# Designs tried in a protein design run: designed miniproteins, single chains. Part 102

Each design is a single chain, and the fold is of that chain. pLDDT is the mean over its residues in the fold that is shown.

## One batch from the design tools (miniprotein)

Design m3537
Fold by ESMFold2-Fast:
Structure m3537 (fold): chain A 85 residues (1-85)
Amino acid sequence: MLREKAEELEKRSKEALKRMKEGDPVADSQAALDIATEAERELEELAKKGSPEDRRYLILSGASVGVIGIHAAVTLLSTRREEER
């Protein structure tokens, strides 16, 4: 069950990144970063309460979500640099 929740959080973060590429890059990138940040925090809380097996899945999912958050942050920074020219 904890693994399924972690997978849902990853899917939400990935879907937000896809919307960023297809929609408004600035608004959708900020939304993707916020979703990834919230998902990572929730996964960390679940890791503290889970069994050793669940903790392994939660840590791996947290790392994946973190990478997605970094990607969104880099995209936002690149877009803002273009605006601040």
Scores: mean pLDDT 64

Design m3538
Fold by ESMFold2-Fast:
Structure m3538 (fold): chain A 78 residues (1-78)
Amino acid sequence: LAKLIQKFKAADIDGNGYLSAEELAHLLGTDPNDPRIQEMIRAADIDGDGRLSVEEFVTLLGQNLTDEQLQELIQALE
């Protein structure tokens, strides 16, 4: 988990605390049109901006992500 958060922060080049679908897809080693990226954004994107904050991502991991989804995320990073 800690390494995943570090990679997330490293992908946030501007330091704005937000990731676009493209940056999230790059972090996961996939395409921004990947259904998994779309599902993550839908689950965490409360404002409908199509962007994901670090805090929203951490909250999602702690409360709403299943072990299966978390394992897929970790596997995509390796």
Scores: mean pLDDT 63

Design m3539
Fold by ESMFold2-Fast:
Structure m3539 (fold): chain A 76 residues (1-76)
Amino acid sequence: SEEIEKEVENLRKALENIAKTIGVDAIRNGYRLAALELGRPLEEVDAEIAQMTTEELIDRYVELHREKLKREKEKK
């Protein structure tokens, strides 16, 4: 969906801004919460975060959000 792609791009820009202002730990915490909401185990998520760069973390967070947006639109 073109609408979903626009929202996802806006999220990417927001996450990049958060990394510059609040710091990358805010993004790490957001990713943990999003992954846990999908039922993933904390130890696996923490291991992923430990090995990811800031760019990789933002990319994966954006993809999780894309999945959530698609699910929400499919329910309506």
Scores: mean pLDDT 79

Design m3540
Fold by ESMFold2-Fast:
Structure m3540 (fold): chain A 80 residues (1-80)
Amino acid sequence: MEQEVAEAVARELERAAEEAAKLGFPERLVEAIRNRDVDEAARIISEIFDVPFEVAKEGLEQALAALEARARAEVAARLA
């Protein structure tokens, strides 16, 4: 169960990284997404969109938490 959740989260992060690359975002942001480096991703988003670093970081942390919750719920439903 935990391994399946970890694999689902990793697959969604890789998908998000690929989509960011397709949209023309910098390679450094793509790498930060793959590595779950919220601080680095927040710095890059802050620079690109001219938003405060703390706002970008809070948004990314909320998005990651929501993604992990969805992945866990999907795996639990499939194993039930």
Scores: mean pLDDT 78

Design m3541
Fold by ESMFold2-Fast:
Structure m3541 (fold): chain A 76 residues (1-76)
Amino acid sequence: ADELIKEVLGLVLEELRKRFAGLSAEEVDEEEALKAGREAAKEAVKKVLGKELELPDDASDDEILEAIKKAAEEAA
């Protein structure tokens, strides 16, 4: 489970780096970063676990992380 969580998070971080390349953390709007994080999490979970990740459109970073952990636990 931990290895799957790390792989999913690694893909999420890589996607966020690509979307916000060349920007400092202070230049990225928090709402836009959360939206990108939700989309990246759905894609990463689908790619790694073969499952659709259900997230509310307003999911916080904690809710995204908990959803990833739950999906990885169900896959293991």
Scores: mean pLDDT 74

Design m3542
Fold by ESMFold2-Fast:
Structure m3542 (fold): chain A 65 residues (1-65)
Amino acid sequence: SKEEILQLIEEGKLALQNPDLSAEKRTLIGQAIVDLKEALEDPAPADKIAKSVAYLKSLLQELQS
């Protein structure tokens, strides 16, 4: 749902506020958030949105130990 996607974007933004986050991870997460927002704003196929969602989720999961 749109609400779940917006929640995921907020989780990504919270991850960007972590001072221990590497510059590389910060760049990747920041770009993934931008790409997902653009996919929601312009007419994008559902599969493109789903791929952007999956990618951001994967980046956030990699922060777990």
Scores: mean pLDDT 80

Design m3543
Fold by ESMFold2-Fast:
Structure m3543 (fold): chain A 68 residues (1-68)
Amino acid sequence: SPELEQTQAEIEGLRTLVAMMRASGVAPEAIIAEVETARAVMLSRTKDPEARALIEQETDRLIAELRA
């Protein structure tokens, strides 16, 4: 699905951004806030249930990694 392909690309971009912010010494709570904002924006634009589930799964994983 085009929505899934776009969502995968957006999540990969978000993962790269998180890694860069972490390497730059940005506080975990600030990075989590950025991930939560990106999640809300992506979900607001996405109608496909499979793409929505992928957004929730991958952003939950990123937040969990940041809290570890």
Scores: mean pLDDT 88

Design m3544
Fold by ESMFold2-Fast:
Structure m3544 (fold): chain A 100 residues (1-100)
Amino acid sequence: MAIIEFELGEDSTVVTLGRVSEEEVEAAVKEILERVPKDKPTTLVLRDLSPAAKEVALAVAKALPNLTLRLETPVLVNGAGEQVPDEAALAEQEAIRAEL
């Protein structure tokens, strides 16, 4: 099942999209479009950088003209407990961003 988190504010809506499989793309798009108010600015945050999550983001962006897309920065935790960039995931994130 696709993991989708909704924060419905008075002035704006934030949707966080987690793991999505190819089979869940259509259902995820429908759920987002049904729950998000069309009269408010919407921010879509991608936690999953899969092709399926990208397809959801593109379909939602096409339907919602006031959409802001935000990609969550992939990080690793090192032995000292510090968050460091995951270079492989960042390269994948940049490839997805270029196609959006």
Scores: mean pLDDT 71

Design m3545
Fold by ESMFold2-Fast:
Structure m3545 (fold): chain A 65 residues (1-65)
Amino acid sequence: SRAEELEKEIARLEKELENLRATLQRMKSAGSLSADDEQALQNRIKELEKRIEELKRELEKVLKE
């Protein structure tokens, strides 16, 4: 179903988001992260958060059908 497809995609993106957040923290702790690289990772995290939010709104609409 469309709901199952959305739930699967949301779960995939949430896993990617958690991995990026973990990578950011690990690299900061190691002192191996430049300011530019940190900003790039933070921008990617924000884009994933936005996409997850959009998919969750679509899922809510589908579940009301």
Scores: mean pLDDT 85

Design m3546
Fold by ESMFold2-Fast:
Structure m3546 (fold): chain A 86 residues (1-86)
Amino acid sequence: MTFEDEVNAAKELLLEEAKKLGRTDIEPYIDEVADKLLANKEAGTKVSKKHNGITVEIWASEENPMTVSGRIFTDEQLENLKKYKE
């Protein structure tokens, strides 16, 4: 699997999560963060974008840059996660 394959896989996961949240309006931002990560191809690079109460993140592992992960979450989901940890 190439770095580009990993970024594309993470992008697809982010698009699916956006659909689950009913927030397909953020699809352009998912494209933006994925394209930025692809352009840099640097280990440990993390790209994030906030839009209208939603955060989109994508990053390459520092130790294994071939491993790319992504997350999407609302501000409300962030607050709930903090409450569970407390």
Scores: mean pLDDT 74

Design m3547
Fold by ESMFold2-Fast:
Structure m3547 (fold): chain A 97 residues (1-97)
Amino acid sequence: TIPTNPDELQGAIALLLQERYRATPELAQRIAQQILTEFPSLVQHPEKLLTALNLLSEGKSNKAIAEETGLPLNTVADIDTLIGTELGIDDIKRALK
C-alpha cells in the first residue's frame, strides 16, 4: 500500500526498516523520523523513497537506485549513510547479505 500522508509514510519506513534492515521497533521509528526530517521533499515521492530503501537492502548500487527511482544520486547516498550510521553498519549492502 502506498502511504498517503507523512504519518503513514513514517510507519511504512519503520516497518520496512524492521523487516529488511533488522532494526528494532524503537530504532526503526527513530530512523524513519530522521529520514523524513532530513529529506522532507521525499514525503511527496513516497513510492520512490520506499523503492530506494528496498533496493538498498537488496545490495543495489546507489547509482543503480538513483537511475531506477529517479532520485538524485546524492540523496540516495545520504540516505544510505544515514541508515548505516544509525544502525552502526559501515556497509549496509554487506551487512544484509
Scores: mean pLDDT 78

Design m3548
Fold by ESMFold2-Fast:
Structure m3548 (fold): chain A 73 residues (1-73)
Amino acid sequence: AGLEAAEARGQAKQPVIKYTNYLIENYEKMTPEQKKKLYEEMIKDVGEKIAKAVIQNVEAHIKMEKEREEKKK
């Protein structure tokens, strides 16, 4: 029952997971123009609140990785 309710919500949450995974892999390789375009598409697809949360999570992940590299030096 819980997984079936999550599947009905999966139509809204699967884009979030796909965007998050794509951005973790590609965010540092993207130009500012590509980042802006993707963010605008995310807002249209999942809404501004969710799009902003995805970007914040990706940026926090990248920042944490960079801080770990700097703390080793």
Scores: mean pLDDT 70

Design m3549
Fold by ESMFold2-Fast:
Structure m3549 (fold): chain A 99 residues (1-99)
Amino acid sequence: MMPTHDQVIASYEAAGFTVLSSEESADGTVSLVFEHPDGTRVELKLKYENGKPVSARLKITRPDGSVEEFEGPIEEVDRWESEYFLRWWRRRHPESELP
């Protein structure tokens, strides 16, 4: 779920990520970069219209250097992130607090 960029930041920080950058552009685009101590990096671009996210681009770089990227409407990106991130996190962090 990607309701606001502040809530997105809070969710990633709760999962152990550090915010490397957070930028908001005049056109309603928010660019976020997160890094986990294990070397996982997440790059997220959210496009807002009328204060609501309408589309996103999500790029995940794993500790081994492999990259997964998904772009589309917010509902599709949210679904892909939840399925990919939840499965991957359960495998690497079985005792991690996931929402």
Scores: mean pLDDT 72

Design m3550
Fold by ESMFold2-Fast:
Structure m3550 (fold): chain A 76 residues (1-76)
Amino acid sequence: MSKAVEEAIEAAEEAKEAKEKYEKGEISAETLAGAYLRAIGAVTEAYLLYKKGEISEEELKEAVEAARKAGIDFKP
């Protein structure tokens, strides 16, 4: 797995955890927004690498699926 795909999966998991903490009142809306922006940026970077032929379609699907599990419906 490429570093960009690993970062996209990690950012998506952090966004999912941030949403759970926000729903419990443990973090601010600003912190939640930052986590989601990072996750969107990371999956977008993976998509751009896929368009350049630097990662496989399977690797991109892993990054997109991680984003979707965090509630991010990424559409290229």
Scores: mean pLDDT 82

Design m3551
Fold by ESMFold2-Fast:
Structure m3551 (fold): chain A 58 residues (1-58)
Amino acid sequence: SVQKVNQLLTLLQLRPQLSIKEISELTGLSRKTVAERRTLFEENGHEFIEEEYEKLLA
């Protein structure tokens, strides 16, 4: 859902120390989805976050 993805993007930015398991439990997203998005954030930084927010707002 939009809410789960929005929470994921917030946690990646504000709490990068959280494990994939903790983020998965907090958001309700699968560990695979969390791991993939965290990797993209680590590789692309704020550009990834901006693109994901644009998709949610469209």
Scores: mean pLDDT 80

Design m3552
Fold by ESMFold2-Fast:
Structure m3552 (fold): chain A 88 residues (1-88)
Amino acid sequence: DEDEKLLKTAEKAREELIKEAEEELKKGKINEALLLVEIGEGVYQIALGVLMTIAKKENDEEKLKEYQERLDKLQKETDKKIAEIKKK
């Protein structure tokens, strides 16, 4: 569960940054909101990258597939959020 702790830490950081982005968006600060969303995505992406590197070294194909699927989902969710902010 150490891997899950790292992911939860990164998820909390991303959620916090998304909340800040929503506050900036309410103030009309679109560029600041976009930056915060992208930073949050980056933090979670880095955490997944670390875990994927460990899974590769351990030849854990199941974990590698799980982390790749989480990464793909993260990319889609981030792209959707950015598109919504830009459509303001």
Scores: mean pLDDT 83

Design m3553
Fold by ESMFold2-Fast:
Parts: sequence; structure tokens; C-alpha cells
Structure m3553 (fold): chain A 86 residues (1-86)
Amino acid sequence: AAKARELVAKAAEAALAALEAREFTVAAQVGAAIALIGGALEAELQGVGDEAAFEAGVAGGRAAVEAETQEGALAALAAGLAAVRA
């Protein structure tokens, strides 16, 4: 459980940093979402995943892809990270 949350949180932090550093584009937004979802999936595959961490990662990634602005995408990823850390 704790290790799963750490992996998802690390992926979310990397996704936020990548999105902030790049010009706002659909590619950057999708890349950030894939990184967050990938972290959640990696935790599950390592057998250290838990349902809450996985759900938080997937929800944050989906919301980031669906965001129409860079601010919306960053807010979605930040909310996902906060949920994983709770």
C-alpha cells in the first residue's frame, strides 16, 4: 500500500514537472496523463499496488487528458497526487 502510493506520487510529480516545463500542447497533456497512469499500473504489477492508489492515478490521468487548459491539466494532476498521498 505505502509503496504503491509512493510510486504513483513519484509518477504524478514527474508528470507535473514535465507539463509545467513544456509549452501547453495535447501531446504534453497526454504524456503527463500516461506517466501518472503508468505509475499506478507499475505499482499494481509489482504486487505493491492498492485500489485507492490505482484509482487516484487513473482518475488524475483521465482528468488531465480531458482538461481544456494547462491550468486545468495541472490542477487535475495535483488533485490526483494529493489523493494518492492522503
Scores: mean pLDDT 67

Design m3554
Fold by ESMFold2-Fast:
Structure m3554 (fold): chain A 95 residues (1-95)
Amino acid sequence: MAEEITELLRKAKEGDLEALEEVDRIVQEHGIFDPAVIRAAAEELDHIGAAVVLGLAIKHDIARTAEILGISKAEARRLQREAEELVRAALEEEA
């Protein structure tokens, strides 16, 4: 799941709009909002796949993600920024 999302984001950066739509579909179908998945992603934020999962969960529903993690919405927004920066850095390393 997380590895597939990372690969699709890389393709979307290259201009593949179908890859971007597939990311949204995977988020909905593979239960990114499963509490166990979200908690695991937050614990391993230094891993790019975990950063993608956490970033997408917060982007789609910050309130629900904050409740699952037991943090404030402000803290969830901070984690989203950290996750987005990790994903961006990884994608730019190959540029």
Scores: mean pLDDT 66

Design m3555
Fold by ESMFold2-Fast:
Structure m3555 (fold): chain A 98 residues (1-98)
Amino acid sequence: MAKEAAERAEEAAKEAVEYMKKAGEYSDKGDAKKAKEYAEKAQEAAQEATEAAKKAVEEAKKEGTEEAKEAARRALFAAGVAGLAAGMAALFARLAEK
């Protein structure tokens, strides 16, 4: 169901944002290794959010309901947020480098 795929995308986006925060914290402490580790985790979470959003769109087209289309829009927004979080996490990791 599109709703389940959207919920998965939203969960993955939450994880990406939390990993971004951790990358920023370790970047501020000068721990480049941990900042990079959390940036990689944020990237993985962003990939999961994108895959879930793609599934939500495909399922919404099959279901043809307004509720399913709304779920697909939420999933796409979540994937966008996750991608931005992963990008910011990568920048935090780079900032921590010597």
Scores: mean pLDDT 87

Design m3556
Fold by ESMFold2-Fast:
Structure m3556 (fold): chain A 72 residues (1-72)
Amino acid sequence: MAEELLKRLAELEEKGEEPSVEEVLEIVEALVKAGDLLGAIEIAGPYAVKTGNEEIEKKLEEIKKKLLEKAK
């Protein structure tokens, strides 16, 4: 699932198109479910800055909290 979403993101980048907020949230959620919290932050961080979207920012904050708990 995450691999397919990441492929779609790469295709959009090759075409010079940007993913929708919904597509970014789907990729981030798939990475979180896979346990790839660092990968989720690497996707969510840049798009939170680019879009200013509150949903992406909230998701990023949740992932940071999970990462800190996992590091203990």
Scores: mean pLDDT 76

Design m3557
Fold by ESMFold2-Fast:
Structure m3557 (fold): chain A 59 residues (1-59)
Amino acid sequence: MSRSEIIRKKVEEALKRAKESGLTKVNGSNLAEALKISKGAVSRQYKELKEKFPEIELV
């Protein structure tokens, strides 16, 4: 499995947990630190996942 696919799954799981917790905003810097990836990687994956999580904003 490619590195991008692994990163995507981690971001997707984090957004799913945020949604289940009733959160409407997720801080990209905090998420990047928690997942040990770059803020750019978080932003890129968020754009791909926006359609699945339209209620979550990356700030």
Scores: mean pLDDT 79

Design m3558
Fold by ESMFold2-Fast:
Structure m3558 (fold): chain A 88 residues (1-88)
Amino acid sequence: SLEEKLAEYDKQALENIQEMLELPPEKVEEIKEKGEKAIEAIRQARDLAVQILAEDPEAAAAGEAQLDGLIERVRKLTEQKVEEGLKL
């Protein structure tokens, strides 16, 4: 189902991004850059998904909400990692 595919994408993307952000805490600028690039990639995927699902407004809205939620989780994770680095 679409919900299952979106959940699989969400889980896999978050796991990959978590691994990518497992840099030494002092690499604050690199963590920021990687987090920003990840958010931008998800934003592009979100916009594409909305376009593909344009004839099904409910599915488009669900996909948009799922990916917006992923963007916020990635943003918070990136901010947390940056804050940890700044405390060192």
Scores: mean pLDDT 82

Design m3559
Fold by ESMFold2-Fast:
Structure m3559 (fold): chain A 87 residues (1-87)
Amino acid sequence: MEKKIEEEEKKIEEKLFEALGPVFQAHVENPSEERKEFLLEAGEKIKEIRKLLKIAREDPSKAEEDLKRARELAEELVEKAKKLLEK
């Protein structure tokens, strides 16, 4: 169980880094309230994702549900980041 959670955490972190990095860079180069608000929202959702991963480790019997929710939150952030970078 622990190894599966670690693998999922790594995948989530890699996807978030790839998606959020360009948004942060774009905001630095051309400041935008929309990008700022998104980055603040992303910070709160990352906290929720980490909480879900912690709960999954503490209660393996429900880990599948917590991991699924963590993935869904990460996918939502990745999708929003992509839309902010589209012309």
Scores: mean pLDDT 77

Design m3560
Fold by ESMFold2-Fast:
Structure m3560 (fold): chain A 86 residues (1-86)
Amino acid sequence: GIEEGKELIKEIGKKLGLSEETLLYALQLFEEMTKLENLSAKEKAIRSVAIAIDLEKNPELRKGSLEEDLKLKPSEETLKKVEEVA
């Protein structure tokens, strides 16, 4: 559920040593993604973290809103790193 997804994001953040800003943005992306019915809570959590990491590395990819940023396709490299620790 939502709480399990949030706890997973926090655990991934701890394991990968994410900045507080990246972790908070991942949580915001996850909350917006919970409105979508196309992915499980775990997949939404993993995707939210991966997008937040990619946006920290490449701020030029940012679309200016949470709703547009959640539609970004995270890089395969970042997704694999997040999935390995999830």
Scores: mean pLDDT 81

Design m3561
Fold by ESMFold2-Fast:
Structure m3561 (fold): chain A 79 residues (1-79)
Amino acid sequence: DFLDKLLSTLTGLSDAQKQFIRSKLEDLSEEEQKLAIEALKSFENNNFTAVDKSLVDKLSEEAQLKLEEVVVWLQTTKP
C-alpha cells in the first residue's frame, strides 16, 4: 500500500498514531498523500510545534482540512 509505505517514514510516531493518519489520508490522491506525509515528517522533526506551510499550500482544500485534523489530534496526544 502506497500510504502504508509513506507512513513507515514517520519514525517518531506510534502504530496507533499512524493508523489515525491513515484513516484521514487514505481517500486522498497519491500525490496529496505524499505531500501531507512530507508536511507531517517536517512537523515530527520540529517536535510537533510547526507545520511546513509551503507543503500545506500545495494541497487541495479537502487535503488541507484532513491534514489540519491530523495536526490537531497529534498536538493533543503529543508523544
Scores: mean pLDDT 79

Design m3562
Fold by ESMFold2-Fast:
Structure m3562 (fold): chain A 82 residues (1-82)
Amino acid sequence: MSLAQLQADAQAVIAQAQALIQRTSDPQLITQLQKLISQVQAALANAQANPNDPRALLDADVTIGIAQISLSAIELEMQKQR
């Protein structure tokens, strides 16, 4: 995985989480989404600091993938609450 691809994927996940924050008034969901953004930002920062460490790149890729699954689950939960 390239660092540029990880940056693009992380930015997409962060943007989606921010969009969900704007669509909800639930303080618990806002806190959960903010924590998810923080975790993705931390994993990306570690990969950026260690661009030649395949472990750091893999950890960021896995973290972003898990965040994408979590966002899909949160979006479905928000849809059910309407």
Scores: mean pLDDT 83

Design m3563
Fold by ESMFold2-Fast:
Formats: structure tokens, sequence, C-alpha cells
Structure m3563 (fold): chain A 85 residues (1-85)
């Protein structure tokens, strides 16, 4: 819950900096956080982390030409790694 709140706050701050032009990118990132929450609620924490990391890596590759999206995804992954440690 605390980590999910932090990730959401980071994405909201990114939207303020990047502007409405990146609203779709921010929205997709928030969808990934929601999916992670649902998997964790089902008691599948380790599977949820692995799946989220895989999906974030796929999106990072898909949006490789968008530096701002890549930075947001990297920050999300860093937070998840700290929680998983």
Amino acid sequence: SEIEKMQKEILEEALKVLGKEYEETIRRSLELLREFRELRAAGERLEALAELERRLAELSEEYADNDDYGEILRRVLEILEEVAA
C-alpha cells in the first residue's frame, strides 16, 4: 500500500513535469500498478513481482524512443526492487 502510494505519487509528479502530452503513458503505468495490486491481493506476491517486471521490460522496449516513458518505468522498477529485497 505504501509503495503503491509512492509509485502513484511519482507518476503524478511526472505528469506535472512532462505535461498532458504524456497522459496516456502515465495512465498505462497506473494500469500496471493496479494489476500488481490485484495479484498481491490474491496472495501471489512473488508471481506478481515477476510478471510486473516482465511487462515493464516489454513496455520499456516498445517505447524505447520515448526517453520520458523509459525513465518512469526505470523508477518504478527501482522501487519494486527495494520492496522485494
Scores: mean pLDDT 58

Design m3564
Fold by ESMFold2-Fast:
Structure m3564 (fold): chain A 84 residues (1-84)
Amino acid sequence: MKRVQELIEQARRALEKGDYKRALELARQALALARELGIEAPEAVGVESDALDGLGETEKSRKLVIEYTSLAIRVIGDEIDAQL
């Protein structure tokens, strides 16, 4: 988990500098590691989406956001059930 978070922080820093290509690479590394560990990384998805938009790849950005929005809706549903 710490390594995934470190990659996300580095990717955000790259976005702040306008280095969209580096931000994309770091966000993808974070997502790949998260998948290997069986964990979700919505923050890394956000950074990848922003980097893709900065590079003009809006269609890939939209697809990524849609996939994770669906996951977020499922998580919210589970949280509501846990409070009942």
Scores: mean pLDDT 72

Design m3565
Fold by ESMFold2-Fast:
Structure m3565 (fold): chain A 75 residues (1-75)
Amino acid sequence: ATVTIEGNTGVYEVTVPDSKANYDVLKKIDLPTGTQLGQTGPTSFYLTVRPGYDSGIPVDTIAKAVGGSAKLVKD
């Protein structure tokens, strides 16, 4: 499964096992001010960040929390 993290510093794609790509796991992540967690499908999720609030998003921490890996898709 894939989780997309979108901010002004780029678009990140986080690959996770399907068994961990669920809202109960993702909602436990401590989100910075101005972030929102959403769901686009059964195993498809996203984080949206307000302009000016994506500096310092802990992409590696998010990837670790969901038991996956992160990659920058668009810089």
Scores: mean pLDDT 54

Design m3566
Fold by ESMFold2-Fast:
Structure m3566 (fold): chain A 64 residues (1-64)
Amino acid sequence: MQAYLDQMEAIINSDKIDIDELKKLEEQADALGATGSDPRYRRVVIRYVSELIRRIGDEFDKEL
């Protein structure tokens, strides 16, 4: 589990966030028992969701 969290943190802190790799690592961490009660997992998931929301907003703005 911790190795997957480390990889997710590395991606989320990079200049180019790979959403597909984050999703795969999240699924692996979840399969190993990662939950929202884990501060590291919660932090990574919040950052991941924030990035998804930002990208969705950017896509809608392109239709203006």
Scores: mean pLDDT 71

Design m3567
Fold by ESMFold2-Fast:
Structure m3567 (fold): chain A 101 residues (1-101)
Amino acid sequence: MEEAEKLVAKAKEEIDRIMADPSLTIREKVDRIFELAKKAMEEAYKLGNVDAAREIFGLALDALVRLAEQATPEEREYIAQKVDELVSYFNKLLEEYEKKK
């Protein structure tokens, strides 16, 4: 398996595991997915694979949206904040990557 494909597959598996974990609160799931996505996107950019970073970003957004559907109003506000932070982080990594070209 290509390193980038392996990274995306691992990120998906870890997100799916977090989503399915009954011991975690919605907030704990959000925090874990957020940190996992940031780390996996950084590794994808280090591998020079922007498409892998975008796929990881999309997987994390899908999971956060799904959590928002199950969340209280207060939890949805927290999720919206983390989505904005994740979008900002992805854009920062993309800008840093483009500057290296």
Scores: mean pLDDT 85

Design m3568
Fold by ESMFold2-Fast:
Structure m3568 (fold): chain A 64 residues (1-64)
Amino acid sequence: MSEKLKEEIDRLEKRIQELEAGLAAVRATNPPDVAAQSTALLEREIANERKRLEDLKAEYEKVK
């Protein structure tokens, strides 16, 4: 049971890292004005995934 929760946490952490890498790449390759439009959605997705990660970590702490 806790193993599945840890797997979900690990999967979300990897997804957040991929989204952050994508955000950094967009910022590095585009002018600030163009990057802002492209990064707004990624920033929202990162925030949503981070919130889910924190919720799952809280659940994992309750089970352990």
Scores: mean pLDDT 79

Design m3569
Fold by ESMFold2-Fast:
Structure m3569 (fold): chain A 86 residues (1-86)
Amino acid sequence: MIESFTLEVRKEGDSWVGTATVKAAEDLDRVTVTIEAEGSAPQTLTVSLRAGETLTVTGVTKEPATFRGSVSTSEEDLVHEEVKEA
């Protein structure tokens, strides 16, 4: 199903950037990745992935914030969830 899911938060210039990365272990017809930061609108992307493909979604804040990343598939509503503080 999902091979790996990671959430990284780093400071870039005057901003904080959260990056959610998913890698598929098998062909998936619907993968939804969401990244949320406190006080910001969530970023969501739904795509099809082939085995070994990687998808990234980024969120940006001007203030340190808690970032939450999640991934779901057509087979399972919540496969992985990560939380990182800036």
Scores: mean pLDDT 78

Design m3570
Fold by ESMFold2-Fast:
Structure m3570 (fold): chain A 68 residues (1-68)
Amino acid sequence: MTPLQRARALVRARIREVGLDGVTPADLRAIAEEAGVSPATVSRIYTELRRESERRVEEIHRRQAAIE
């Protein structure tokens, strides 16, 4: 497993544990140290995963609104 793959897996695991809004900058720094990547890299991964999740929620809400 590459350091980037490890960082992505750790961010996903943390999101499952505490939710997207529960992830703190301290969590991202700890993941960066564990994965051997920069905190900026982990922040980018978190932002990407957050945007992906927000798009899924928006799609669900958009489908619900269309039923009106």
Scores: mean pLDDT 76

Design m3571
Fold by ESMFold2-Fast:
Structure m3571 (fold): chain A 78 residues (1-78)
Amino acid sequence: SSLLEQFKKTMDELMAQIRDALQNGDYLKATKLMMRMIGEAESAIIAARQKGDQETVKEIEELMKKANAEIQALLNAS
């Protein structure tokens, strides 16, 4: 869906910034970007649920699980 594609683009942009912030030791910036990513995901899930698009909800939830796993791995490596 267009909602899913828009969310994927937003998540890719935020994840790139999160990776950069973590690489530079800017944990405050990384935390703020992570909070923004969570908020964007929640908004997209609400919009998908309002349309009855359960598949898009599942895809967003799986994308967030993968993103959170990557962030946790980066934090554990620091």
Scores: mean pLDDT 88

